# Designed miniproteins, single chains, continued (2), part 33

Each design is a single chain, and the fold is of that chain. pLDDT is the mean over its residues in the fold that is shown.

## One batch from the design tools (miniprotein)

Design m5122
Fold by ESMFold2-Fast:
Structure m5122 (fold): chain A 73 residues (1-73)
Amino acid sequence: MEPLERIRKAKADPATREDAVRMLEEAYKNIDKLSKKDYEAFIKTLENMAKEAPPELGKALQEAIDELKKRYE
């Protein structure tokens, strides 16, 4: 929950920020049911978003990715 709030407050394009939130909400909702393929696809998408995002949004996405990896483990 807190990582999503950080993403929503990050200085970035609103559309990009909302897209990131939607992707993370979907991942959190389904994390326990994701196949390895779907998990890998979600993580790659988030990593690409973080790489291309403004610094504040990129950092928030990286923190959320780390949390997702721990939860899926």
Scores: mean pLDDT 74

Design m5123
Fold by ESMFold2-Fast:
Structure m5123 (fold): chain A 90 residues (1-90)
Amino acid sequence: SEKLLEADVTVTLSDGKTVRFRVTLDTSDPSNVSFEVLSAPEGYYVKSVKLLSLEGDTATLEVTVAKLDPETGEVVREETYTVTVTLTEV
C-alpha cells in the first residue's frame, strides 16, 4: 500500500537567513519528492529537493536554494545543503 510521509525542514543559509518548507514523500515512489515553501526571505526560493537516502523514517535530503536579482528576476546565487529529517506518516 502507498504511504505518505511528511517533514517540516528548516535550512539556515550562508547569510544567516532561514528557509522553511514541508516535504511530502510517497514511499512507493521515494525518488519523487514534493515540497511546499512555508517561509523564505525576500528574493530566495527553494529550487529543488532530492532524496539522497531513506532509512526507516529518517530521510537525508539535498536542498538547493536560489537567490534572485530583484530587478531582473534572474538567479544570481545557488546554494546546496544536505539535511537529515524525521518523517511522519500522514
Scores: mean pLDDT 82

Design m5124
Fold by ESMFold2-Fast:
Structure m5124 (fold): chain A 87 residues (1-87)
Amino acid sequence: MEEIKEEIKKLIEELRELAKQSPVRDTVLADIDEAEKALENGDIEKAIEYLHRAALTLVTESPDPEIQEKARELLKKINEIYEKYKK
């Protein structure tokens, strides 16, 4: 449980840094803030769902190929954490 929370916290930080570099920043940061609140409330599944949505928005809406590629890497990590949580 602690391991999953720490991984989610790292993903929040990495997505927040990417979001700041993107023109869709406000939408993505709003989803990241909701993920952080969900994590604080112990709702791990909801936190993962908001992070997934944030990463997907960066993949689909960001015009920068570098941001899109980094967002895809983070999306993969988010999916891996979801699989660990699901077990």
Scores: mean pLDDT 81

Design m5125
Fold by ESMFold2-Fast:
Structure m5125 (fold): chain A 85 residues (1-85)
Amino acid sequence: MTVLDEEQRAELERFLEEQLPLALEEIERADIAPEEKEELREMLDLLVRGLRLKAREENPEELARIERLLSEAQSNGKPLAEIRA
């Protein structure tokens, strides 16, 4: 498994910094209930935290918990057409 060094973590942070505004803009533009927008913003925060934990391999238990929460959010029928890459 890959543990990122300081330079690689900095690159991950730049990647997240570039992607987060786009994801937040997509949530803001979505034609969904305000409660769902709040939930998606919380899920995005959890996703970012999970990516950081995975990169550092410091807390696999918390990472697994975050992954479960994200899976539950998706199974609640969130209408994200682009979820499949």
Scores: mean pLDDT 67

Design m5126
Fold by ESMFold2-Fast:
Structure m5126 (fold): chain A 94 residues (1-94)
Amino acid sequence: KEKGKELIDKALEVIEELKKRATPEHQQVLDTIIEELKRAKELYDQGKFKEALKVLLRAINEAIAVARSLNDQDFVEKLEKIREEVEKMLKELE
């Protein structure tokens, strides 16, 4: 579904914004997460929707951990909302 790709793009946008506010150490972790999200987008474009959304879910959970370490509650809330939508889509694909 087009919605899955939209969620990947939204997660990328939020995580890139978090990176701008992060420490250099956290920026390296977030760069790795961004590469995982780019991989999720490739999988989605290949029609591997379930695999793409699982990679997206993992990346979001890792980004939430970074946001919590930075005490950035606004980014935690934004990422948790995206996570809920991803979890709903994954349940629909099972």
Scores: mean pLDDT 84

Design m5127
Fold by ESMFold2-Fast:
Structure m5127 (fold): chain A 79 residues (1-79)
Amino acid sequence: LEEEFREKLLEAENSEPKKASEILKELLENLKTEEEREIFIRVLRELAKEGNPLAAIELEILEALEAMKEAIDKLEARR
């Protein structure tokens, strides 16, 4: 799974914007469990340390999206 995430992220980095977006969307949609999310974050941190800018940006976006989802859940609870 860790190697699969690494390969997919490298594929996205070497793909055209539309294809890269599709790969990233598929990766995010397949993060169904906490364990899978932890592995994905670990791979992102490892690649970011290796100087991969896509991995560094994706890590920041993933953290921002998680904060946004928590905010949306609070708003939905108020409706």
Scores: mean pLDDT 70

Design m5128
Fold by ESMFold2-Fast:
Structure m5128 (fold): chain A 92 residues (1-92)
Amino acid sequence: MEKKLEKVKEKLAKKYMTVKGLSPADAEKKAQELVDRFLEVAKKLGIDVSKLSEEELLKLVESVEIARQIADKLIAIGDEFDKELAKRKALA
């Protein structure tokens, strides 16, 4: 299992370097954080990650990254909405 997780981390780090222009150190750190978060969620859901293939692990970890990006965008939208509400209260 550990060997499969290391390969998934390497693939994610390479993707972060090529797509987001991150340094190798920053890409590796982000890949590690994403894998750690995935393992925590998998444990809570009772998913036995040892039964998953390398390809299945990569797809699930990437799905967690996509969900995080959507959550980050929703938080940013909420923050802008709160600022607009504060402005309207100041004018009223």
Scores: mean pLDDT 74

Design m5129
Fold by ESMFold2-Fast:
Structure m5129 (fold): chain A 55 residues (1-55)
Amino acid sequence: MRLNDEEAEKFAKEAKKKYNLPDEYDAEIYQILLDNDRDVEKSEEAIKEFVKKLK
């Protein structure tokens, strides 16, 4: 599923809360959404990999 700009912003905020990421990662999470054409499935997988690399 592909998100519009407003949906992408909400998705990024929800992903940040889900993984307990600090505010410093807001831009990074949003960039991951953009790099994956705002696709929900691809973005969720990419964010999960990003979080895994932080641990």
Scores: mean pLDDT 76

Design m5130
Fold by ESMFold2-Fast:
Structure m5130 (fold): chain A 88 residues (1-88)
Amino acid sequence: DKEKAEIIKRAMVEAIKLAGKAAKTASDEEKKEIEERMVEAIKKAAEELKDAPKELQKEVLSTLAKAAEENGLKKAAEEARKLLEEVE
């Protein structure tokens, strides 16, 4: 589970960086699609981690929220923060 969480975290951070780079040259409509796709990816990552220890879930979601914010993906960052708050 710890190894799975680390793999998901690293893969998602790289995806967020790529999405952020793509968004810089995208139209407003394309940027909206990029953000919607990244929100969905974050939700799927959280679902994959649902059986992991809560501390690992919080660490991953916190990392994804920060990465999304730093890469200008505001909606993705909001979703990651919302999911982080939902972890008991």
Scores: mean pLDDT 86

Design m5131
Fold by ESMFold2-Fast:
Structure m5131 (fold): chain A 77 residues (1-77)
Amino acid sequence: MERTEESIREVSRLLEESGAGEAVPEVSELLRRAGEAPTEEERMRHLQEAIDVVERSVSDPEKLERIKEAISRVGSP
């Protein structure tokens, strides 16, 4: 739970720095659901939904890659 909230804060900060702060509420909710997911399948689904939102919101390829990397760490050991 606490690691998930830290990862969500990191992703939110990266989105704001990329000019995509408007996507923060939707992405944060999806990442929270991913971190709370009881199965790997549900976790991956929510992570993919978050990535889809980020891809629509962030136009800079380098910033997009960095945000995707941060998202992939949500719920990982």
Scores: mean pLDDT 79

Design m5132
Fold by ESMFold2-Fast:
Parts: structure tokens; sequence; C-alpha cells
Structure m5132 (fold): chain A 73 residues (1-73)
């Protein structure tokens, strides 16, 4: 019960950390190609999509962990 919720939280945090690392990488790529405003805009758009997807997946894992705890009661 508690272990499932703890595992879900750890997995959610790992996804958020991975998302942050990917956003930092996209920003570094934009900075490396600083002569292209269009490329920077595209990379920022991809970063926003990645953030939204990562957050949605983290929320899903937390909900699944909470559901496992409820079913164990």
Amino acid sequence: AAAALQAARAAAQALLDQGDAQLAKLRAQADAKSGSLGLMGLLMSQGNALYDATKAQADKLLQEGEQAVREAE
C-alpha cells in the first residue's frame, strides 16, 4: 500500500527530473544556434509540449499509486 504510493511518487519525480533535463538540453541547443529565431521558437514549442506530457504522465502515476492504496484498504 504505502510502498506503491512511494514508488509512484519516485517514478513521477524521476519523470519530472528527466523532463527538466530535456528542457535544459533544448535550451542549450537554441543557445548554440542563436542566429535562428525560428529554431528557438520551434525548440521552445517542443519544450512546452514535453513539459505538458511529462506532467500528465506524472499525475497519472500518482493517481495509480493512490488507487492501489485505496484498493489495499
Scores: mean pLDDT 69

Design m5133
Fold by ESMFold2-Fast:
Structure m5133 (fold): chain A 76 residues (1-76)
Amino acid sequence: LLRQFQRALAEAERLLAEAEKLGDTELVQRARALIAEIRRDIATFSSMTVEQQIGALLRAMGELLDLKRALEELKK
């Protein structure tokens, strides 16, 4: 699970770079908020229950997919 959080963080950072290149302030803010959320989850990982870990990962994955879709719309 921790490796999946680390991969999610790397992906969120990549999406932030894309949002910054496009100059979309709303998507930049969303990407930064997601990065902060994932970093917080990683920092508190060892104190979370398995259910909390799974819930946090699913939430992060959903937010990543939403960001990817929003960036895809802007590129088209």
Scores: mean pLDDT 83

Design m5134
Fold by ESMFold2-Fast:
Structure m5134 (fold): chain A 82 residues (1-82)
Amino acid sequence: MEPASEEERERLEREAEKLLERLREIAAQLPETPENAARVTGAELLVVAARVNAELGDEEAARADLEEVRRLLREFEARARA
């Protein structure tokens, strides 16, 4: 019932989509190891969880999931550059 709820949900969905695209780009630059595949899959599942939480109106949980994805992306980007 909060007036900003729909707009915040759309914002979170757009952010999730951008993070998913970035994960795909970084995954292509990482060494093809089972460990990297598992970590990337885990991050993709967090994006799915964030979308579900946003759809259910749990904006706090959605933001927490997306923040964890951003943390993992920073780690992956550091590994891809090394």
Scores: mean pLDDT 79

Design m5135
Fold by ESMFold2-Fast:
Structure m5135 (fold): chain A 55 residues (1-55)
Amino acid sequence: ALTPAEAVETLLASGAVTRAMLAAAGGSDDLSDPAVRTRALEALGATVEGDRVHL
């Protein structure tokens, strides 16, 4: 399992998702905010369980 920060980094590194797409999904461009990261990851179909993410 990945942390939310590691999951964001993994998605960006894959090239399938851009930072702008994550910001739009999370409702804010502040991807350092844990709440924004969780919303973005869940909107993209990831399962977030506290500090763990399943892509």
Scores: mean pLDDT 78

Design m5136
Fold by ESMFold2-Fast:
Order: C-alpha cells, then sequence, then structure tokens
Structure m5136 (fold): chain A 102 residues (1-102)
C-alpha cells in the first residue's frame, strides 16, 4: 500500500525529468517516455489508494501523478514527429487517470 504510493511519487519524478528533457530538445521520443512514466505513476497512485495507503501518502502520490501528467502533456505539445501524437494521447490519459479534468 504505502510502498505503491512511494513508487508512484518516484515514477512521477522520472516522468517530470523526461518531460524537461523533451521540452529542452523538442524530442518526441523523450515526450513519449514522459507520458509513459506519467501513466505508470497515475496507475500506481490508484493502486496505492485501493490497497489502503495512508491518506497523506495517497494524496501525495495523486498530486505528483497529476503534475507529471501535466508536464508530459506540455512537453508532448511542444514536440514534433510521429511519436508526438502518441505522447499527447499518453499524457492526456495519465492526467485523466490521476484525477485531472480535461
Amino acid sequence: ADELAREAVRRAGEASEAAERAAETGSAEEARRAAELAEEAAELAREALKAGASATLAAAAGVAAVGAGAAAWIAARRSEGEASEEAREGAERAFEAAGGKG
């Protein structure tokens, strides 16, 4: 439970780092990686909540996942290439899965 919440925060951090690289380079591949990591963070946050993680850790994981999804989305919109559409779709799914409203 709590370990899933901590892993969600860790994965969200990795997503944010990939999103920063994508924003700096314009790389669609880095944007896609950020989206994939953000989706994983959102799913881990949801599983942590279902498994009975503490309210504080579940809330922290949820906030981190929303932030990662937003960062990935911004990076994806700035990227160009075939992978940019996959990155945008992935980031939108991650943001929605984390409780963000489209």
Scores: mean pLDDT 76

Design m5137
Fold by ESMFold2-Fast:
Structure m5137 (fold): chain A 75 residues (1-75)
Amino acid sequence: TLAETLASLSPELAAQVRALHEAVAAGDVDAALAVVAELAGEEIAEEIARVEDGIALALIAMLAATYKNTSEPFV
């Protein structure tokens, strides 16, 4: 899956995905945006930053949920 491929690219990338999940769970928009900039690029982080904090957090949470969904197989 895409998340498995991303996680296996490097330990550094795996650590960034973990940091994104932790920031989203904590509701820390600034920390989550910093990780998004590293993972998806500054353009995506800027687009998310331009929306309201609530919408930004929802988009970041969707990215974190996508990682979990693709790394955990459905029965």
Scores: mean pLDDT 63

Design m5138
Fold by ESMFold2-Fast:
Order: C-alpha cells, then sequence, then structure tokens
Structure m5138 (fold): chain A 64 residues (1-64)
C-alpha cells in the first residue's frame, strides 16, 4: 500500500544520503529536497513534514 511504498522510499533515500556522506552540503540538501518531493506524492501534509524532519536529522548528522 501507500504506507509501505513511502516507508521503502524513506529507507532508500536515507541510504542515498548516507552513501553520499562525502558530498557537498548543497548536493545533500538537493537529495533531501528530491526525497521529500517524491515521498510527498504518497503522503499527506503532516506525514510529509515528519519525513522532512527525519531526513533533516540525517543531514545534520552528516554535516555536523
Amino acid sequence: GRAEEASRLGREHIAELRAAADASAEELQKLLDEAVAEMGKLLNDVETRVARHELERVLRELLG
């Protein structure tokens, strides 16, 4: 279902961010924005906001 697809995409995009850990901050931000846009097609506004926060946490770990 949509929840299963969104969960799979979330895991895939987190893996992509972590695999690109040596990339520039600009490239990592672009990957995050593309991930949120893709997941937003399957999720409502609240769920999309939660997904963005989770990805931003991973981005902070990679940049900090």
Scores: mean pLDDT 78

Design m5139
Fold by ESMFold2-Fast:
Structure m5139 (fold): chain A 67 residues (1-67)
Amino acid sequence: DGLTIGKATRAALEELRKNPNISVEELAKILEEHGLSREQAEELARALKKSEDEADRVGARLAVEFG
């Protein structure tokens, strides 16, 4: 649901801020641990590595699709 996606995104974003060199795989693992599917986690992890704005767009889309 949208709440799960929001919490997962926040957790991954905090890890990215602590370690900007964190891999897409590590970010995806954090997102999966917070309830996202592997496919959602990988898509959102790639978006987070591009920019916070891109991650916000992808996160919002996933929240609507699952809401």
Scores: mean pLDDT 76

Design m5140
Fold by ESMFold2-Fast:
Structure m5140 (fold): chain A 63 residues (1-63)
Amino acid sequence: MFEELLEKAKERAKEIGEETGAELEVDENDPLKITVTKAPSSEALLAALEKASEEVKRLKEEM
């Protein structure tokens, strides 16, 4: 289950990056830790943070 949650988090982080143009990383020891490492604009940063927060909330519901 942990590996499945980590894979889902990484896949969603990649999708958010593609949608916003931002770069996101998932902590390999904590799938609930999604960090925005780079963003092309403040708007992209905020959009990536919002989407990452929504995914973290979703993953918590699956635990």
Scores: mean pLDDT 78

Design m5141
Fold by ESMFold2-Fast:
Structure m5141 (fold): chain A 100 residues (1-100)
Amino acid sequence: MELQEKLAETAKKFVKALFEGNKDEARKYSKEMAEIFRELGLDEAAKLFEEAVNKSPEEQMKLFERALEVLPDELRQLVEKAINEARAEYFKKRREELKK
């Protein structure tokens, strides 16, 4: 898998974990995001995700938003698309849960 594709998939999983309140998965994917950003030469974004590993979900989301601001336009658009897909899936599941 290309690093950019791996970044998009990991971002989707990270955001899903945050919405579900799964602290262990959010920590895992925050770590994976940091590694991918370092491989891409995006040290500033990597540092933000390394800082996020032991933070609350709210703080992790704020650091994620800051990381998006320092990304090149192409990578930012790729990650934002993944976030929007994860958000749509989360709200779809939440609507189904409300029917039970």
Scores: mean pLDDT 76

Design m5142
Fold by ESMFold2-Fast:
Structure m5142 (fold): chain A 56 residues (1-56)
Amino acid sequence: DKAIEGGLKAAELGAGAGAGKGALEVGHSPDDARRAAMATTPEGAREGLLRGVESA
């Protein structure tokens, strides 16, 4: 299902965003937080995260 696949992708993106937020809270730079978020998600979700934040 397209809707279910979208929901799962959004959940993976959220997990990556959470990791980035956590890194920022412990005093990492925004670049380090972004790398932490990307490292937390699978490759497919990581590419989606990169494309999403670059478009925003």
Scores: mean pLDDT 57

Design m5143
Fold by ESMFold2-Fast:
Structure m5143 (fold): chain A 61 residues (1-61)
Amino acid sequence: MEEELEKIREFLKSQGYTDEELELAEKVAREYLKTRDLPFDEILEHASVEVTRRRAARAAA
């Protein structure tokens, strides 16, 4: 689990996401990793979508 979370964090950090956005992404990924319902690529996609939504919400203010 920690290795998968580290990979997600490093990927999103390389894309320019902030520490707050990375914390949100880790929270989302951790919930999916606990259930093992989705493959890693799908978990990464869900985390990316959530941080994108948060960024869009800030921009829309």
Scores: mean pLDDT 75

Design m5144
Fold by ESMFold2-Fast:
Structure m5144 (fold): chain A 81 residues (1-81)
Amino acid sequence: LEEEFEKLAEELKKLLDEAKKAIEAGDMDKGRQLLQQAVQTAAQMGQVIAQMKAQGEDLSKAIEKARELDKLFQEVVEMLD
């Protein structure tokens, strides 16, 4: 589960970085498409965190990483408004 979380976190970061880059370049349609993919990846990460919690794993690093990615997600969403 930790490896699955790390993989999803890296994918989410890449999607958000690409979305931000696309929006900065004026490609709003690409930015929205990447943000939709980011929403799907974030949902999968939430499911993995729930499974880790159910197994009694230490969530400290996962929660910290999720918080960082949530801030980046909010930043990208604000760029669309």
Scores: mean pLDDT 82

Design m5145
Fold by ESMFold2-Fast:
Structure m5145 (fold): chain A 62 residues (1-62)
Amino acid sequence: GAAAIDVAKKAAEKAGGGEAGVETAEKALKEGGGDALVSQLELLKELGVITEAELETAKSSL
């Protein structure tokens, strides 16, 4: 959902990826579905790029 893309956008901005990071997240959602996007966001949480709350918000929007 839109909230998952918004969380991915914020993560991409924190990582310095900007628009390219957002495009990668949107592609993952379209090709791999919500599970692929969630897996990517879980990795970003483990790396400290996003918070637990942001991950849960993304998961609840899928």
Scores: mean pLDDT 70

Design m5146
Fold by ESMFold2-Fast:
Structure m5146 (fold): chain A 67 residues (1-67)
Amino acid sequence: MELEELLKSSLRVMGHELIKVSRNYSPDVVSDARKMIDDGWKLFDEDPARGLLKTQEEFERYIKSLK
């Protein structure tokens, strides 16, 4: 229970930081980041740790593809 709240807070903070980073690229990148965060929250409802990890991995992969 307590661990789930910590993971939820981490995903929320990570989401805000990911959006800030994505704004340095384009509106399309921001839209993609928002979708990845939404997908991460959906997965978080099933498995909190997996949702957090998936969101981070997908965003890192996407940003790397823009380099």
Scores: mean pLDDT 77

Design m5147
Fold by ESMFold2-Fast:
Parts: structure tokens; sequence; C-alpha cells
Structure m5147 (fold): chain A 57 residues (1-57)
């Protein structure tokens, strides 16, 4: 979901170095779900990710 991608984006922006397994445990989802959300984030260019981070606060 968009909310999970936002949470991942915020964690990465804070400089937290987490494995896919650790992200899955933190978010309460499967590793497969984290991998899908990361692929969706990878579709966004840097400007789009930066704009979303600004929107999130």
Amino acid sequence: SRERRDQILLLLARGEVLSHQQLAERLGVSVSTVTQELRELGRLDRDQRDARLAELG
C-alpha cells in the first residue's frame, strides 16, 4: 500500500540500515510484500521520492 511505501521511505530517509526481513518485521508484513513495495519505490525518480518525503513532513 502507499502507507507502507511511505513508512519504508521515511525509515530509509532517516538513515536506518534495515534488511528486507527487518523491514517486514517492523511493518508486520511478509518479506515478499516489502520487496514489492521497494520495487514500486524504485519506479519513482529521485524528485518524486523527495516530493513525497516533503509531503510526509
Scores: mean pLDDT 75

Design m5148
Fold by ESMFold2-Fast:
Order: C-alpha cells, then structure tokens, then sequence
Structure m5148 (fold): chain A 92 residues (1-92)
C-alpha cells in the first residue's frame, strides 16, 4: 500500500539522518546538496510540464496520481543518493 511505502521511506530517512549526524552533518550536506541538484532540476521541469497539461485541460485525477508517483520515486532516488554519499564518506 502507499501508506506502507511512505512509512518505509520515512524510516529509511530517519536511519540515514542518524548516520549523517555521526559523520558530521555539515560535511554530509555539502556533498548531498551537489548530488541532489539534478533531482531539483527534474522537479522544476515536471512542475512546468504539469502546469502546461492542466492549462490544456488534463484530468485532475490523472495529474494527482502522476504527481504522487513522481514524488514517491523522487524520495526513493534522494534516499539512494544520500546512502551512497554516506558510504563514500565512511570509506574515507
């Protein structure tokens, strides 16, 4: 279920946040910010696409589902990037 997926992602985020704190939050955030920049660009492009489709008369229910799916996938990718950065720092 979606609620179960969101709960799992929240638990994963909490685990990664705790590891980041142990390694030095500022050092982790500098590297994570650079890696997350492409995801921010994708989010801006998607927002523009959605605005254009709404203006063209797209079904709001279809848009809502696509936005929800996009946000969940974006969160998964962001957590994967954070985990990779933490592993790289831990190996230094």
Amino acid sequence: SMEAEEAELRARQAELAARAEELGTERVYERVEAELAPLEAEAQAKAKEIDERIAAGADPEVIEKEVRDFLLERQRRALELVERVLREIEEE
Scores: mean pLDDT 81

Design m5149
Fold by ESMFold2-Fast:
Structure m5149 (fold): chain A 84 residues (1-84)
Amino acid sequence: STTIDPSLVERSKVLALLNLVLSLMEGEMTEEEAIEGIRKVTEGDPLGEEVIELIREGRYEEAYELLVEELRKLGDTAEFKPLP
């Protein structure tokens, strides 16, 4: 179960990861830069490791979708961030 402040912190973390994946998908940064950013944000969190694995496989869209699902689990509707 999430409470008010921890839920906001977790949402902020997931949004930061989404921004890193989007910047990678747009060619604004390298995979190494994105992976380092994710590790810095998550400090080895299982979510961060799953996203890193998808990025290393070139599966950026799936990394984005995973993070959207995490927002949904935190009570975010994810409607605003679905893949096309």
Scores: mean pLDDT 74

Design m5150
Fold by ESMFold2-Fast:
Structure m5150 (fold): chain A 85 residues (1-85)
Amino acid sequence: SQAEIIQQLKAEHPELVDELLTLLNETFFQGVQEGLSIEEIVELLEKKVEEFLESHPELSEEQKEKLRILAKVYIEQVKKILEES
């Protein structure tokens, strides 16, 4: 399950998870402050995820895929919050 993958990732690579979540939180906050649309914020978050993964060439494809799963769950939660506001 996605939850099991995220739990394992946090246990094995807590600093990497914290770095990605910090980046996504900062990006989300900036997008909201700049008055970006929901679609623009989602696109910006997705772009930042791929840029983060490209900046970590030492990561295996399996590790990158697990980080994409974490990011996808985060983006889905953020999108839901913005749509309900």
Scores: mean pLDDT 85

Design m5151
Fold by ESMFold2-Fast:
Structure m5151 (fold): chain A 79 residues (1-79)
Amino acid sequence: SAEEKRKKALETGLEAAKKSPAAKESIDKITGEARRLLELPETEDLPEEEKQKLIERGQELLDFLNEQLYAHGEKLLKE
């Protein structure tokens, strides 16, 4: 199914990234920053508009990372 192909591509991309120190470092940095942005609205006394911007930014980083891992895995599976 399409869902199985997508899952396999994501897993393949993630496994390849784990074998590259540079890719793993980049993933860890992006994941850490996304987590920080998503957690900051819970700990900071910020206006609602600023809290929403932080949540949106954190989600954008996670979405970007997942898309990059999927694209990389898809490319590897086609070769």
Scores: mean pLDDT 78

Design m5152
Fold by ESMFold2-Fast:
Structure m5152 (fold): chain A 88 residues (1-88)
Amino acid sequence: SKYERAAEAVVEEMVRQYLADPEATVIKLDLKKLAEEAGVGVGYVKRALDDLVAQGLIERDPKIKGAYRLTPLGRGGLEADARALAEA
């Protein structure tokens, strides 16, 4: 349940940033803020992000700590989910 809340908070934040600026390829995520919103430890948020990287949906920015880049696959997913938040 803690992992599920963390994963949901990450996806919701990514969708929010996409809706605010659909042309942006760089996403900055505040792990402490997301953990606070989800009511979980930051380790769960980090695990959710690691899973998104493993799935090829995002990549870590090599120059900016805490920043990620949307892959083409991840961008397509956000476009599909922009209104629905398809995850449970």
Scores: mean pLDDT 78

Design m5153
Fold by ESMFold2-Fast:
Structure m5153 (fold): chain A 76 residues (1-76)
Amino acid sequence: ASATVENSNLLLAEAKEAAVRGGLISEDFAESVSNNQVKQALLQRFGLTEEDLLKKPKDYIQQATVLVLVELQQEA
């Protein structure tokens, strides 16, 4: 995997961990949802490409990712 893919996956992992600690999503859901599903939802809802995940402020990306995770859990 490229360094870009690895870095974006780390950002998503941190956001998943934060959402679980905040009680916003279950640990089981965080383990079941793929990084590709999260990236697709970020693109669809916020227009964020994988490149944007590295260019935008980390706090903004984390908030957007947490919102997407909550919405995906409600749809599951």
Scores: mean pLDDT 79

Design m5154
Fold by ESMFold2-Fast:
Structure m5154 (fold): chain A 65 residues (1-65)
Amino acid sequence: KKLEEAYRKGVELARKLIAEHGLDVRKITNEIAKILKNSKLTLEEKKAFSRGFFDEVLRARREAA
């Protein structure tokens, strides 16, 4: 349950950052690194969050191509 929520939040954050900054992978990667560093998530939740985030970035890149 918590890992699914972390994954979903990662997807949602990716959507938001892409809408705000476009598909600038360097800027997007820097933003996610800051959020994960300052988060109170467990290691497993951080991994799920990162997976959801980058899955969404890759989907957006495929749609833009």
Scores: mean pLDDT 78

Design m5155
Fold by ESMFold2-Fast:
Structure m5155 (fold): chain A 73 residues (1-73)
Amino acid sequence: MKTLKYTSSSGKTGTLTYEPAPSGAVVDVYVDGKKVGNGVVVSPRVLAVGAEDPEYGGMYVQVGPTEAKGTYA
């Protein structure tokens, strides 16, 4: 499992985990150990989250100079 820290649309912070996969792969996404839906691996450091929960859907999560950040498409 690969682990990223994120900030959601509401400003909620936590950990997001997924199984490492090649660019373009669809993976299961977990937030704080709970499955929230699926994501698409955009790159080794970027995950586009297509979760059914509006707080997490449309979020891109990447590792930056700070621990990690998420942003909307």
Scores: mean pLDDT 62

Design m5156
Fold by ESMFold2-Fast:
Structure m5156 (fold): chain A 67 residues (1-67)
Amino acid sequence: KLKELIQRFQELFKKAVEAYKNNDIEKMKEIIEEMRKLLPELPDSLRVAAENFIEKMEKKIKEMEKK
């Protein structure tokens, strides 16, 4: 159960990094939503890492959309 959650998180994280590098706003929004759904079930260390990257993606989206 936990192993499957970690695996899914790793896959989402790889997709998040790719979307972030490609400035894909729509993909980043989709991944943020999926990652947030997993946050309550993740170990504290992975939750912190996920939250940090979600914040980076949200900041980038906000700056790109701000004009």
Scores: mean pLDDT 80

Design m5157
Fold by ESMFold2-Fast:
Structure m5157 (fold): chain A 77 residues (1-77)
Amino acid sequence: SGRQQSLQLMQQGHQLGSQGDYEGAISLYDQAEEAGRSDPNLQQASLHNRESFRYNSQGDIESGTEHARRGQEYLER
């Protein structure tokens, strides 16, 4: 399902991001947003996780942390 694909892509994105591959993580979260397109909560979670890594790659840890929290909140809905 699109939901399972989106969650799998988000897990892969998180793994790449934890290894410092922020561009790879961003790409996977973009794909997760598309896969989860029919689920607004997955779409928003993917968007916020992508923005979190984008801000972290720019050294904006405050904005990155805020987006990570928002993404997690959408996954809990």
Scores: mean pLDDT 83

Design m5158
Fold by ESMFold2-Fast:
Structure m5158 (fold): chain A 79 residues (1-79)
Amino acid sequence: ELPEAVKNFVDPYHEIGEIKIEEDSYVFTDELGESVRVPKSPSPYSRSKLSKEELDKEIDAAMEMIKRGVSLVIARNEK
């Protein structure tokens, strides 16, 4: 499942094409098969010890990678 903050962020980016949720990562794939992988946590064992602050950092990192993925798609379309 996607964290609510990430889910709300990706909604405006429907043009990306495909969003897949893996056990410990998010994969955003565009129509051309280009993908950006964003990890949720280092491992399932480490996840149980993550604080709210650590989860917020993971969400921020995921959102930053999503923005980079979108920027790549936009730059590609501008060419």
Scores: mean pLDDT 54

